# Ledger of designs, part 22: designed miniproteins, single chains, continued (2)

Each design is a single chain, and the fold is of that chain. pLDDT is the mean over its residues in the fold that is shown.

## One batch from the design tools (miniprotein)

Design m4782
Fold by ESMFold2-Fast:
Structure m4782 (fold): chain A 58 residues (1-58)
Amino acid sequence: SEMEELLKNDKEKYEELVEERIEREVEGWMNTHPPLPREIAEPLARLAVELDVKYYSA
């Protein structure tokens, strides 16, 4: 996958894309109804993105 290739060949870009994906997930969770506070949304979004990248979409 693109993310797995970046991790091996361009770690800086990999880290940028991972953080962008985390922010998109945080925005999504904060826009749920009722909205989740960022303090809860961020750790959950980070875990979801890390699991997706490492085990399923890497």
Scores: mean pLDDT 72

Design m4783
Fold by ESMFold2-Fast:
Formats: sequence, structure tokens, C-alpha cells
Structure m4783 (fold): chain A 64 residues (1-64)
Amino acid sequence: VDELRAALEKVISPEAADAAVKAYQETLDKGGSREEALSAAHRAAVKADPKNAGQATLAVREVG
């Protein structure tokens, strides 16, 4: 989680990074895999900050 937050906060808005980390944690809390959690975080980041979607994609790949 800390790795994902740090990577995202460097390239997207703080609000988008928070939304992504929340989606990641909620997916894990529901028994989802790390891969599913990263996919949920990516979708949340893109939705919250579509202008930086490409950079969010690269950051999520770096953590995965």
C-alpha cells in the first residue's frame, strides 16, 4: 500500500491517490487478490484524475 501511494502521489493528484489506495484496501478487505486490488486502484486513479491516466498506469505497473 505504501509503495502504491508513494508512486501515485508523485504523478497524480492527492485526491486521486487517496481514492486509488482506498480501492486497493477495500478489494483486499473483501478477500480479493493483490492483482485484483491493483486493477481496482488503477480504475479509481483514472476515474479521479483522467488527465493523468497514462502516468497512473505506469505507476501501477511499477508497483505490480
Scores: mean pLDDT 78

Design m4784
Fold by ESMFold2-Fast:
Structure m4784 (fold): chain A 70 residues (1-70)
Amino acid sequence: SAEVEEIEKKKKFWEEVLEGMRALAEAMLNFMKKKGVPQEELEKFQKIAEEELKKVEEEIKELEEELKKL
């Protein structure tokens, strides 16, 4: 149905956002390591990145649950 297709499109969008955010976080972490950023600050950045990634994973979970109800 059209409704299933719309939810699947939204899920795919958020999955691509999640993949992009993971790649960006890894690239930024590697860049900061090359610049000599202290380990404590790297760990703070990593925690912030993990928190933001969890929000996107939650959006994907909600869409997955909507698909299961159809």
Scores: mean pLDDT 87

Design m4785
Fold by ESMFold2-Fast:
Structure m4785 (fold): chain A 55 residues (1-55)
Amino acid sequence: MSKDEIEAIALDLGASGVKFVTDDLIEVSFNGEIDIEKVKKLKELTGYDVNPVKV
């Protein structure tokens, strides 16, 4: 899966931004409350570990 596809999926799930930290880890920013169900879904869809951050 491309980085553009991963970013699109994260934004569709309500993220405000994505940072690629390593080949296996993304940092996902949320405006306001972090939705743990969306974080789990993003991990399942992308195969990356997800570090959610409140902005």
Scores: mean pLDDT 80

Design m4786
Fold by ESMFold2-Fast:
Structure m4786 (fold): chain A 55 residues (1-55)
Amino acid sequence: ETVTVTVRSADPAALLAATKAAIAEGKAQGYELESVTVTKDANGVYVATVTMKKA
């Protein structure tokens, strides 16, 4: 099964910390990291999309 978690922050350091927390939580639930995509929206907010799949 595949799940997607979206994290938003204007601060890249906060985005990184939140992204790491989401990945750790997913791994605790039996998910493996598939991909991470980081984009910046029109308002300058960083958006990280984390895709995880059950191993």
Scores: mean pLDDT 81

Design m4787
Fold by ESMFold2-Fast:
Structure m4787 (fold): chain A 57 residues (1-57)
Amino acid sequence: DELKKRGEEKLPEYEKLREWLDNNSPEAEEYAESLEGGEGEAMRLLIEAARAEAARK
C-alpha cells in the first residue's frame, strides 16, 4: 500500500516540522522547499501558520 506508506512517512515529518518551527529551526523551511507540487505549498502554509502562532506573544 504505497498510499499508506506515504501517509505514515509524512506523519513523522509533519510532527518534526512542527517541532522544528517551535524551536525556530531553519530545517523546516528547507524541508518545505525540498518538496514539489502541492505538498511543498501545503508545507509552506503549515510553516506560515506555525510562525504566525509563535509570533502571537
Scores: mean pLDDT 65

Design m4788
Fold by ESMFold2-Fast:
Structure m4788 (fold): chain A 66 residues (1-66)
Amino acid sequence: SKAAAREAYAAAARAAMEAGDREGAQNHVIGALASGATSAEAAQAAGRAVKDGAPGEVVERHILAG
């Protein structure tokens, strides 16, 4: 389901941020958007949070908001 995909992408983006892998986190944000698991607005907010080095929890929360 789209909800399960959204949760999976959000968790993966969080884990990437916790590992210091910003490129991996951005790829998960892009994957969530491309698959329709999150909205364009949520993906933009999540992508900005990744770029700003926000905690993984913040990136996860943005993806889940879509």
Scores: mean pLDDT 90

Design m4789
Fold by ESMFold2-Fast:
Structure m4789 (fold): chain A 103 residues (1-103)
Amino acid sequence: MTKEQKEKVVKLLREAADILREAAERSTDPLAKQTARGVARQLERMAERVEKSEDPEEVKKLLETAIEGLRQLADVFREQGHDEVAEAFSRAAKLLEEAKKIL
């Protein structure tokens, strides 16, 4: 993995974390707020792990797992009527799909 690819992937992961953090702050539902904050923290940790990794296949697998989880959470919160939080999870998943295309 090149330094430029790594920097772009890290930036997209941090942008995804920021989207979820902002959605958490706007949410009045305690569970939606806690879940969005927790996932934002996990994406920040993933960004730190990507900065230390030299294996694009490891990073790609991490992104694939995270994308699936984000899409599942988007569906769950949409079914519960938490549309703004669901949209934030969907937008975060799209940023991780863009990160995966860089690898």
Scores: mean pLDDT 89

Design m4790
Fold by ESMFold2-Fast:
Structure m4790 (fold): chain A 73 residues (1-73)
Amino acid sequence: MKEEIKLIAAQLAIAKVFGLDEEAKKAKERLLELSGDEEFVKKLEELADKLAEEGTTFPEAAKLMEKEAEKLL
């Protein structure tokens, strides 16, 4: 579960960085299914949006999202 949540959080950031709206939506829905925590998902989406807006590279965004997901779990 924890490893899967970290991977999906990374996928959310990658989708946001590349402007893949459908993939971002699927990742967000999967995070909600696995965590059952709307606040957790909201915090990860806010970070993913910020990283995309700041022009963060996708490998860096993925790593930062995995670390944040682990901290919030």
Scores: mean pLDDT 83

Design m4791
Fold by ESMFold2-Fast:
Structure m4791 (fold): chain A 108 residues (1-108)
Amino acid sequence: SDEEKKKEAMEYYEKGLELFEKGDYEGAIEEYDKAIEIFKELAEKGDPLAQLALAVAYYNRGLAYAKLGDYEKAIEDYKKAIEIFKELGREDYVELLEKKIKEIEEKL
């Protein structure tokens, strides 16, 4: 069911957060990849909570890429999150992520 898929995606996302906090950024990315795949499917079906979760998962995967020095992939994920947050009318998150992109650009 879609509710079971959502629960599974949340479990992957939570594992990703735990691995990120432990400094296992590659492990975090692997778990975020699994969460993103499921959230993307549910978001395409029009679930607004899955759309929000997808944007947040892209943001956190971007943070993990930035920790690994993969700045191009970090910016790509932040831009994907920005597109979704714009669709959701979440200007506060758009401004936050645009600032994160500028912080990376200033270090390069």
Scores: mean pLDDT 90

Design m4792
Fold by ESMFold2-Fast:
Structure m4792 (fold): chain A 85 residues (1-85)
Amino acid sequence: MPSPEELFDRALGLRLLGQRIYGGARTPEELEKAIKIYEEALELYRRALELSTDPDLQEILQREIESLERQIKKAKEQLEKMKKE
């Protein structure tokens, strides 16, 4: 079974990939790909938080989750504007 640390590392990798795609996104399809990757990273961060018993790691995970949720919200707002004809 994956450890909290393995889930954190995977989530971080996906977050960085999502940010790269988001920064270069010029089409709705590219932005949708970034959002999906962000949502996958968010699920992994949440799973790491559920499995973690380390208070310091729990604080880091909670902060990362809140930051990523805000980023997903902004990306979805941008996607809606790009889809308007």
Scores: mean pLDDT 86

Design m4793
Fold by ESMFold2-Fast:
Structure m4793 (fold): chain A 71 residues (1-71)
Amino acid sequence: MIDQDEVDAAFVTMLVALGLRAGKPEEAAELAIKWLKEKKNVSQSAVDEIVRLLRDAGHEELAKKVEEAAK
């Protein structure tokens, strides 16, 4: 089944969470932005989850950059 995009989204989300735990929020956000720019189609739920992780960590400016990259 064409579920590879969802698997990739879950993996990127996990990497963002790990980056935040490592104290690298900018690197985590850049990874998400690069992935979103390379993907022509990405699930809104994955974008929302990444944005939520950044906001929960207090990085609203980075969350906004990720939302903008998804447009």
Scores: mean pLDDT 77

Design m4794
Fold by ESMFold2-Fast:
Structure m4794 (fold): chain A 68 residues (1-68)
Amino acid sequence: LAEQRVREELLSLADKDGRITLEEAAKVIQEWTGVSLQEALEKLKKLDTNGDGYITVEEALEAFRSFL
């Protein structure tokens, strides 16, 4: 249940290509898991392989799952 709601929230923040900023994804992860923005950002930066500050919804969900 929680994962589906997180996916819906991430999708609402995503651009036309299904990408979200690291800050937007980190905020959602913080809200649902209770980890700090810093911890969420660190995990997301490792998934941002091209370093452009954007990730996909699926990558953000992978990060979210890693904190459960």
Scores: mean pLDDT 79

Design m4795
Fold by ESMFold2-Fast:
Structure m4795 (fold): chain A 81 residues (1-81)
Amino acid sequence: AEEYYNKGLEYYKKKKYEEAIEYFDKALAIDPNYAKALLLKIGALIALEKLEEAEKEREKLLKEFGDEVDKLSEEFQSLIK
C-alpha cells in the first residue's frame, strides 16, 4: 500500500493527477483505511474538476475518519509544499 501511495504522491507533485489517482486507487485496494491516499485522491479529483467523484470520496473520508480530518488536512498541506 505505502509503495503505491509514494508513487501516487510523486505523480501528484508533478501535477499528473490522473496517474496519481491510479496509484492511490491501488493503495486503497490493498488498504481501504489508508486515509492519506484517500485524502490525496480527493485533492487530485478536485484539481481535475471531477467534483461529483471528489464528493463521494469526501463522504467516505468523513464517515471513516471524521475525528481525524483536521490532522489529515495538516498532513495534506505538509505533503504538497
Scores: mean pLDDT 74

Design m4797
Fold by ESMFold2-Fast:
Structure m4797 (fold): chain A 55 residues (1-55)
Amino acid sequence: GRAELERRIARLEQAKAKVEELMATLPEGSQEYLNLQRSLENLDAGIEGLRKALA
């Protein structure tokens, strides 16, 4: 239901915050930074998809 989708969005936003914290500790252009940046893009796409499903 709607409440489950909203809960998933909240979890993804929490995961995004953790990824952003890790990225802030790493040099830009490092392999780890680039891997986390791709994870961030995937999280953003997932959040966007769920929000569109709720509209």
Scores: mean pLDDT 85

Design m4798
Fold by ESMFold2-Fast:
Structure m4798 (fold): chain A 66 residues (1-66)
Amino acid sequence: MKLVISTSLPPEKLIGFTLSLLGDPRFTVSLVGPNSLTITTSATEAEMNAFVSELESNPDFTVSVA
């Protein structure tokens, strides 16, 4: 599954978030923009739905399924 994550976070917070994803073998970071991150995942649909819901509960993040 491919996700595009857009954020209003400052660069230092986005770096921290990106590094946390790079530490998880279920996620591959494909593209890092100034205010967006594209990831692909081998996680199950249930795990991905939980991840998306958690991110969408945070007003600093907007998630689009590609």
Scores: mean pLDDT 76

Design m4799
Fold by ESMFold2-Fast:
Formats: sequence, C-alpha cells, structure tokens
Structure m4799 (fold): chain A 116 residues (1-116)
Amino acid sequence: SLEERLDEVFARLKEAIDNGASEEEIQRLVDELVSLAKEAAKEGRLDLTVRAIQAIVDLLPRLSREHAERVAKEIIEIAKLNPDLPKEVLRGVAETLRALGMDELAEEFEKIIEEK
C-alpha cells in the first residue's frame, strides 16, 4: 500500500540520517518521497501527500541547492494537481525555501497560496 511504502521510506530516512549517510543517499530517499507524494496526490490521498511533503520540507536543508530547487519544482506540480493541499503545508515549503535563499521559488508557492 502507499502507506506501507511511505512508512518504509520514513524508516530508511531515519536510519540514513542517524548513521550519517551520504548526501547522494539522502537525495535518493527524498526522490522516493516525491514519487510517493505524486502517487498519493493522484489517488486523492491528501493525508499521505501532506505527510510526504512535510518530511521533504524537513530534509530540504540537507540537500544541495540544485537538488532542493528540483524538489521544490516537483512540489509545485503536486500542488497544481491537488488544489485541496493545505495552505499551511505550502507556506512551510515557501518559508524553508526563503531561509535557504531560494526567493524566486518561495514566491511561486506564495502565489499558489494567494490563488487558493
């Protein structure tokens, strides 16, 4: 199930972080979370989509700028496919991106929030 797959990725992420895994390994696990978030959104599983995006947001500071920008753009596409995604979740993404100096991408999330 999507829930089981998401829980497995969360467990692997916790283990990877606790064991000082490489940036490449963290990036791979984040890419798996993005894939699961997209699948959950398409299936109307708002609960799982929110959980996946919140986990991704917490991991953005661990990614290179290039990887964080790619992931942020993927979340924008998820938000476009799921208009029921809570403003608070998107605001969390925008705030994290601004803290990381990605002002242009943060502005894109803020515009999505304003149009909700």
Scores: mean pLDDT 84

Design m4800
Fold by ESMFold2-Fast:
Structure m4800 (fold): chain A 80 residues (1-80)
Amino acid sequence: NAEEYFNKGREYAKKGELEKAIEYFEKAIEIDPNFSLAYYYLGLVYLKLKKKEKAIEYLEKALEIDPDNERAKDLLEYLK
């Protein structure tokens, strides 16, 4: 399910396996397109990869789905 893929994405992100983290977060949102946290973590991973524009896109999507995601909001204000 989406939660299992999301948890695998987080595990790979912690190991620094950022490409695998992206793959699993993308699988999570494919199953649950409203999985705000998966979009948020995709934003964080792309930020680590120095892909600022992609990071902003995913963080904006996370905030669109969950407007109460204060961490995504603060990070977007910092990046703009």
Scores: mean pLDDT 88

Design m4801
Fold by ESMFold2-Fast:
Structure m4801 (fold): chain A 60 residues (1-60)
Amino acid sequence: SSPPITGERIKELAEALFGEPLSDETAERIAEEIAANPELQNLVALGRLVAEAHREERAR
């Protein structure tokens, strides 16, 4: 099972990683591109781990 990456999830990840949210259109475009590229799916998983580490150190 490979659950699709949604634009909403991309916006949340971008805010966690870079401190600012993406637009809906950009987030949806990225989500579609990730769904078509398994290499990008792996990078998103890695990015999530990095974002969680940052969250532990700074806030949340």
Scores: mean pLDDT 70

Design m4802
Fold by ESMFold2-Fast:
Structure m4802 (fold): chain A 119 residues (1-119)
Amino acid sequence: MVKLTESGGGTFAVGSSVTLSSKVSGIDFSKSLISWWRQRPGELPELVASISADQSKTYYDPRVAGRATISVDHSKKTSYLNLTNLQPEDTATYYDVVFGIVDGVPVLAFGEGTQVTVV
């Protein structure tokens, strides 16, 4: 069974930074596409950042460009989303989303969500 264990959420001051982490199990992390999504109150889910399995390609949503960094540690099977200069609009539930292969079958796995509140 694929599991994503997210951490790093909480309540943060405007202008501060947060690092969210997700430890992944049950899938080959080194061959998976890793992405971070968020859902702001009353809004549709939006892609924040993604990183390719070989780490050669990253994507950042223009609304967080220059403030967001996605990274992976394959030895720890952990992905990280760092957000700097937090604003009230960064208040959202954040989800790690992993797309990969388990036993030859494509799998899309979601974390349970980590709340970030900016005050």
Scores: mean pLDDT 86

Design m4803
Fold by ESMFold2-Fast:
Structure m4803 (fold): chain A 74 residues (1-74)
Amino acid sequence: MPSDAFFERVAAALGLSPEAVRAAWERDALFPVLALLSRGLSPEELARILGTTVAEARAIVEALSERAATYVPP
């Protein structure tokens, strides 16, 4: 499961509270990634926020960018 530090980093990037991000993630596990991608974040910024490698973040961008462009939060 994601750490508290993960929710805090995503919340800071999205201008939300960590509790709001956690609640949204519990309803839709893709919410943090799709919300960040919908804002046009670079792979480097995504890697920093998600706590992963730039290579992993680039794979996420490639797989989900089209979905993020049409993403509507629950």
Scores: mean pLDDT 76

Design m4804
Fold by ESMFold2-Fast:
Structure m4804 (fold): chain A 80 residues (1-80)
Amino acid sequence: MLEVVLEVDLSAPPEERVAEAEAQAKRFEELAAAAPDERERLMYRLGAALARRHAADVAGDLEAAAAYGREIAALAAQLE
């Protein structure tokens, strides 16, 4: 599956949302490691970066959010 989805319970308190986003990022990293081709691997790596950016945004870490935003842009460019 090449679709990337970030699933976080937005009604949960911030610490729970950060933990869920980090867990989602780890799942995407595991999928990327198991992926049979480069495009699929990049899609899962993009999912992990999106999840980590969401965690940074929820935590109010603007520097980390900006860094993950740049990583997302670089990964997305590789998928073109």
Scores: mean pLDDT 77

Design m4805
Fold by ESMFold2-Fast:
Structure m4805 (fold): chain A 70 residues (1-70)
Amino acid sequence: SPLLPSPEELLAAARELYDKAVEAIKQGKKNEAARYITALGVLEAAALFSGHEETAEEIRKLRDEVVEKM
C-alpha cells in the first residue's frame, strides 16, 4: 500500500495552505487562492479516506474560512 500521511502531518500541511491562501487573497491573487482552496479539499478527502474524520473536519473549517474571505 502507498505510504499514508499521519493526521498531524495532514493538519500541518492544511495550516500551511491556509496561511498561503489568506496571503494570496490579501494580494488579490485570486487564482493562487483558488489553487490553495483546491489543495485543502484534496487534504480533506485524504484525511476522510484514511479514517481521520476529526482531522478532515478541521481541514474543512480552514477551507470554509478561506472561501468566506474570497
Scores: mean pLDDT 86

Design m4806
Fold by ESMFold2-Fast:
Structure m4806 (fold): chain A 88 residues (1-88)
Amino acid sequence: MEFEVKVKVTAPEGNVTVKATVRQDGKEELQDEKTIENATGPVEVTFKVEVKGPSTIHVEATADGPVRVEVISDVPKEAGVSLTARTK
């Protein structure tokens, strides 16, 4: 099943790399990676992900400075979401 995960990424400055990875059947697959250049506040990022059965969608934001990530879309009942935010 293909669906869209929307996340809100907030960083006051610098660059942010956001990765969406799906874990299912003991395997992790990178679905998409997006870079926000010269961040000045909140940005909405949309990932198209494909899931087959029970799975976890992991969204990781790596920034030059402080960063916050929030899920702002509905997620199918078969999928859990895990968020990680870290400074590079």
Scores: mean pLDDT 76

Design m4807
Fold by ESMFold2-Fast:
Structure m4807 (fold): chain A 61 residues (1-61)
Amino acid sequence: LSEEAKRALLKAVKQAIDENPDATPLEILERAKEIVEKMDISEETKQEVLAALDRAIADLR
């Protein structure tokens, strides 16, 4: 992941946790995907972050 993608990922996950502290890891990752989709970042960075989140979600299932 690029540095920009890492920052976007951390920001999205932190926001997801802050919005619902009682959420399961799977719920946090799915919410983080929604947050990333709405971010004002490049499509390349967005795709990198979404791919990383999809891998994490798959690993939890």
Scores: mean pLDDT 81

Design m4808
Fold by ESMFold2-Fast:
Structure m4808 (fold): chain A 63 residues (1-63)
Amino acid sequence: METVSVTAFGKAVEEVLGLRPSSLPPKNPEKTYSEAEVREILRRLGVPEEKHDEIIERAKELE
């Protein structure tokens, strides 16, 4: 499936970018993001484009 869970996405961002997890729990922990939604979130966070694919692949590994 071309979607990743919020948990997998968060862990991939932490691992690839060395960021700490948010202390705020998601309202819906079962929420999934499409690949396009993940890329949009990463752009809003100022993450370089080359890291987008790395984060998506990492998130898929965690599923």
Scores: mean pLDDT 69

Design m4809
Fold by ESMFold2-Fast:
Structure m4809 (fold): chain A 55 residues (1-55)
Amino acid sequence: SDADLTRALRARWASLTPEQQARVLELLRRYVEAQQAGDEEAARRTLRELGELVG
């Protein structure tokens, strides 16, 4: 769920490298853009990438 992903991101944020933090922010931006465009498939792919990045 979005709440589970948010909790995982917050828990791991301080342990991420600056490069990983930049990637998370880029993926969050793409997720918002996909949601605004109504592109559910792009939104799902972006959440999957975020989940893989934070474990």
Scores: mean pLDDT 81

Design m4810
Fold by ESMFold2-Fast:
Parts: sequence; C-alpha cells; structure tokens
Structure m4810 (fold): chain A 85 residues (1-85)
Amino acid sequence: MEKEEARRIAREVFERLLRGEPISQETLDKLLEFREKYGDKEVRRITAEALAEVMRERGRQAGLPDAEKDAEDYLKAIEENIEKE
C-alpha cells in the first residue's frame, strides 16, 4: 500500500470516528499492512497528518480561528518525537 493511500484511509478513519460511525475491519487491516511495510514511525506520521487535516477542516466549519495553529503545533510535536527516536 502506498503512503498517499494510507493517509487517505487514516483520514477516513478519523472522519468516521468523529461522526460516531464504526470503522470496518477491512480499513483496519489496510492500516496494519501499512505499518508492517513502512514501520511505526511512518504510521505515526501518516496518522498525525490525517488527524491534523480533520482538525483544520472541522475547526474551520466550527468557526475556530486557532484550529489551523493547533493542527500545526500538533504535527510539529509528533515530528519532533519521531526524529528523537
């Protein structure tokens, strides 16, 4: 599975969770395959990027001006932790 596809799937997972929708086993299996192929650091990076995108979109919809900064701060913290390992 390509990294771009994994990012799309991770974003779908967060969008479904925020809507209170269940996550399919097929979707979870694809994320596990991505982790096996690219490792934990890449999974953390991809899931962090997907969550940040959801935070930006939902924050804008809610009229929260700080949503963009909060998403950027979150991504920076995750990337710094990945680099330290």
Scores: mean pLDDT 76

Design m4811
Fold by ESMFold2-Fast:
Structure m4811 (fold): chain A 72 residues (1-72)
Amino acid sequence: GPAEQKARAERALALLRELAARSDDPRLHALLAEAEAAYAAGDYDRVLALAREAVELDIELGVKELKEVVLK
């Protein structure tokens, strides 16, 4: 229900803050800012969608960095 969606969004937002804190990428910081605004507006589904985008971006950044270190 709505209370469970809010709890999921709160946990996702906390984890997204940790993810953004480990990265200097402005796209991750922008996703965090949008997620915080969505949470303040009560749009918990949007918080979860933005957290998913941040995870996918972090995976892409990690793969790119690993390739640059190992293959160059």
Scores: mean pLDDT 84

Design m4812
Fold by ESMFold2-Fast:
Structure m4812 (fold): chain A 85 residues (1-85)
Amino acid sequence: SERERLLEVLRWMAEKYGLTREARVAEEALRAGKSALEAQIAGTLELLRELGVPEEILETLRKAYETGDQALVDETEKLLEAFLK
């Protein structure tokens, strides 16, 4: 299933890139009945949070992923670049 494939990818990411906490957050989302996309978003947001990205930028990124709005994606990229300076 798509969920099983995502779990395999998450375990591989944890093992190969050391993203154990991000993989755990995504796995917990899957166990809570969230979709594969929602779980992937949750894991990505946790990674960025651990890197010190502010919650305001994380919320913009979450909306971009959920809506597929390219303008929100572009806005998030600008905010991330400004934060990293």
Scores: mean pLDDT 71

Design m4813
Fold by ESMFold2-Fast:
Structure m4813 (fold): chain A 76 residues (1-76)
Amino acid sequence: MDPERLQAEIDLAMARMEAAVVKLEIKIKGEASKEDYERLLRALEAEIEAARRIGDEEVVREAEEEKRRVEEEMAK
């Protein structure tokens, strides 16, 4: 495996884990703070970047759609 691809796969897994942790924290609290949304956006941006390096267009689309929903929620 190419070291660059391996690093991208690790980055993707870490970004997904961070996004999942933030979402779980929001569910446990029953509300999302601005800091929670900012952390989630950063995790989603990292996920999009890593998925693009891998060439996983479906993951890119899912993460971009979720990022759009989070941005819409923050704008309220």
Scores: mean pLDDT 83

Design m4814
Fold by ESMFold2-Fast:
Structure m4814 (fold): chain A 73 residues (1-73)
Amino acid sequence: MIEEAEKLAKEGLEAIKKGDDETAKKLFLQAARLLEESGLTGTAVRLLLEAADLMKDEKLKQELREEARRIRE
């Protein structure tokens, strides 16, 4: 579970480096979901917030921040 989340997060980071924020959003949301399923809610929130800070697309950045807020509540 954690290893899959780490792999997805790494793939998401590579997507950001290529300017593909849409793919990055999808990958980071999948990683966060796996972390939530593992009970690592705080880690999922931090991952989404850190990913959003690295993204350039303001709408997609906001979508990751809103998901982090939903998980936190």
Scores: mean pLDDT 84

Design m4815
Fold by ESMFold2-Fast:
Structure m4815 (fold): chain A 92 residues (1-92)
Amino acid sequence: MEEVLKQQEEIVKGFADLYRKALDREVERLKTREPSVEELLSFVLIASMAAAFTDLPQEVRDLALEAAKRALPGASPREKAIIQSFVEALEQ
């Protein structure tokens, strides 16, 4: 039982670390140059998934909401539906 609990703890920490590193990379991209709609969509998706495993810093939440707003005008109808779903998840 203790061995299984340790493995579960390591898995959860592993996912949290992976999503944190992915978020840090996307935040750096957004700050470095003007992002494409695809990059904005990628950031919103990663932020939404990370929120399931870790508490997002306020800066990251603000950037994700801003990215969603910036992506909306240039997004396809399908992409707009995805953005709206993720914005609702991030605001939860």
Scores: mean pLDDT 72

Design m4816
Fold by ESMFold2-Fast:
Structure m4816 (fold): chain A 64 residues (1-64)
Amino acid sequence: SLDELVAKALELAGLERNEERRQALIARIRELHAFYVANPEVPLEEFKRRLELILGFREDPSSR
């Protein structure tokens, strides 16, 4: 489940046409994955929410 979410997020990040943004997205996804692995008490739903924010699928209250 976790590995599948990471794989899907990396696949979606790979669709980013700007290479600099694509690399930044990949780095953030990998950092979040490493954080979750180190902190297994964090709910999977919170991990999914943070992935959606990284990929831009959720609106940030500070941006439209």
Scores: mean pLDDT 74

Design m4817
Fold by ESMFold2-Fast:
Structure m4817 (fold): chain A 66 residues (1-66)
Amino acid sequence: PKVTVTGLSGPRSAIALALKTIGLGGEAKVDWGQPPTVIGELPTKEKAEELAKAGESLGGQAKIEY
């Protein structure tokens, strides 16, 4: 599944830590623009939902395409 998270808020370190915690540092691309955006193509539905929840916890809006 493909996940796009937009509208992220908070410091860069918090976003990086969230991605590292769910193990997606190699599978998700972060655009460090203002606001930052995360895009990832994940191997499982569970990983996609973890990324979406992490992004939403950082004030973002997540879209998952299965």
Scores: mean pLDDT 71

Design m4818
Fold by ESMFold2-Fast:
Structure m4818 (fold): chain A 64 residues (1-64)
Amino acid sequence: DKEAVKEEGLRAARVVARHLAEKGLTGTVSITLPDGTVVTFEATSTDEEERLKAGKEAIEEALA
């Protein structure tokens, strides 16, 4: 179910965005979805919302 996989990916992206923002870290982030899809995006800012947006867009493109 693509919708369930997408929802789980967005949840993971939110957790990662928050954690990296709290630590002040930047770099390449990879998330493995329940179906085995690996989604990679670049986090160039410590801003949580900016990272979440990048992750969301990458996940939506990977599952399209």
Scores: mean pLDDT 71

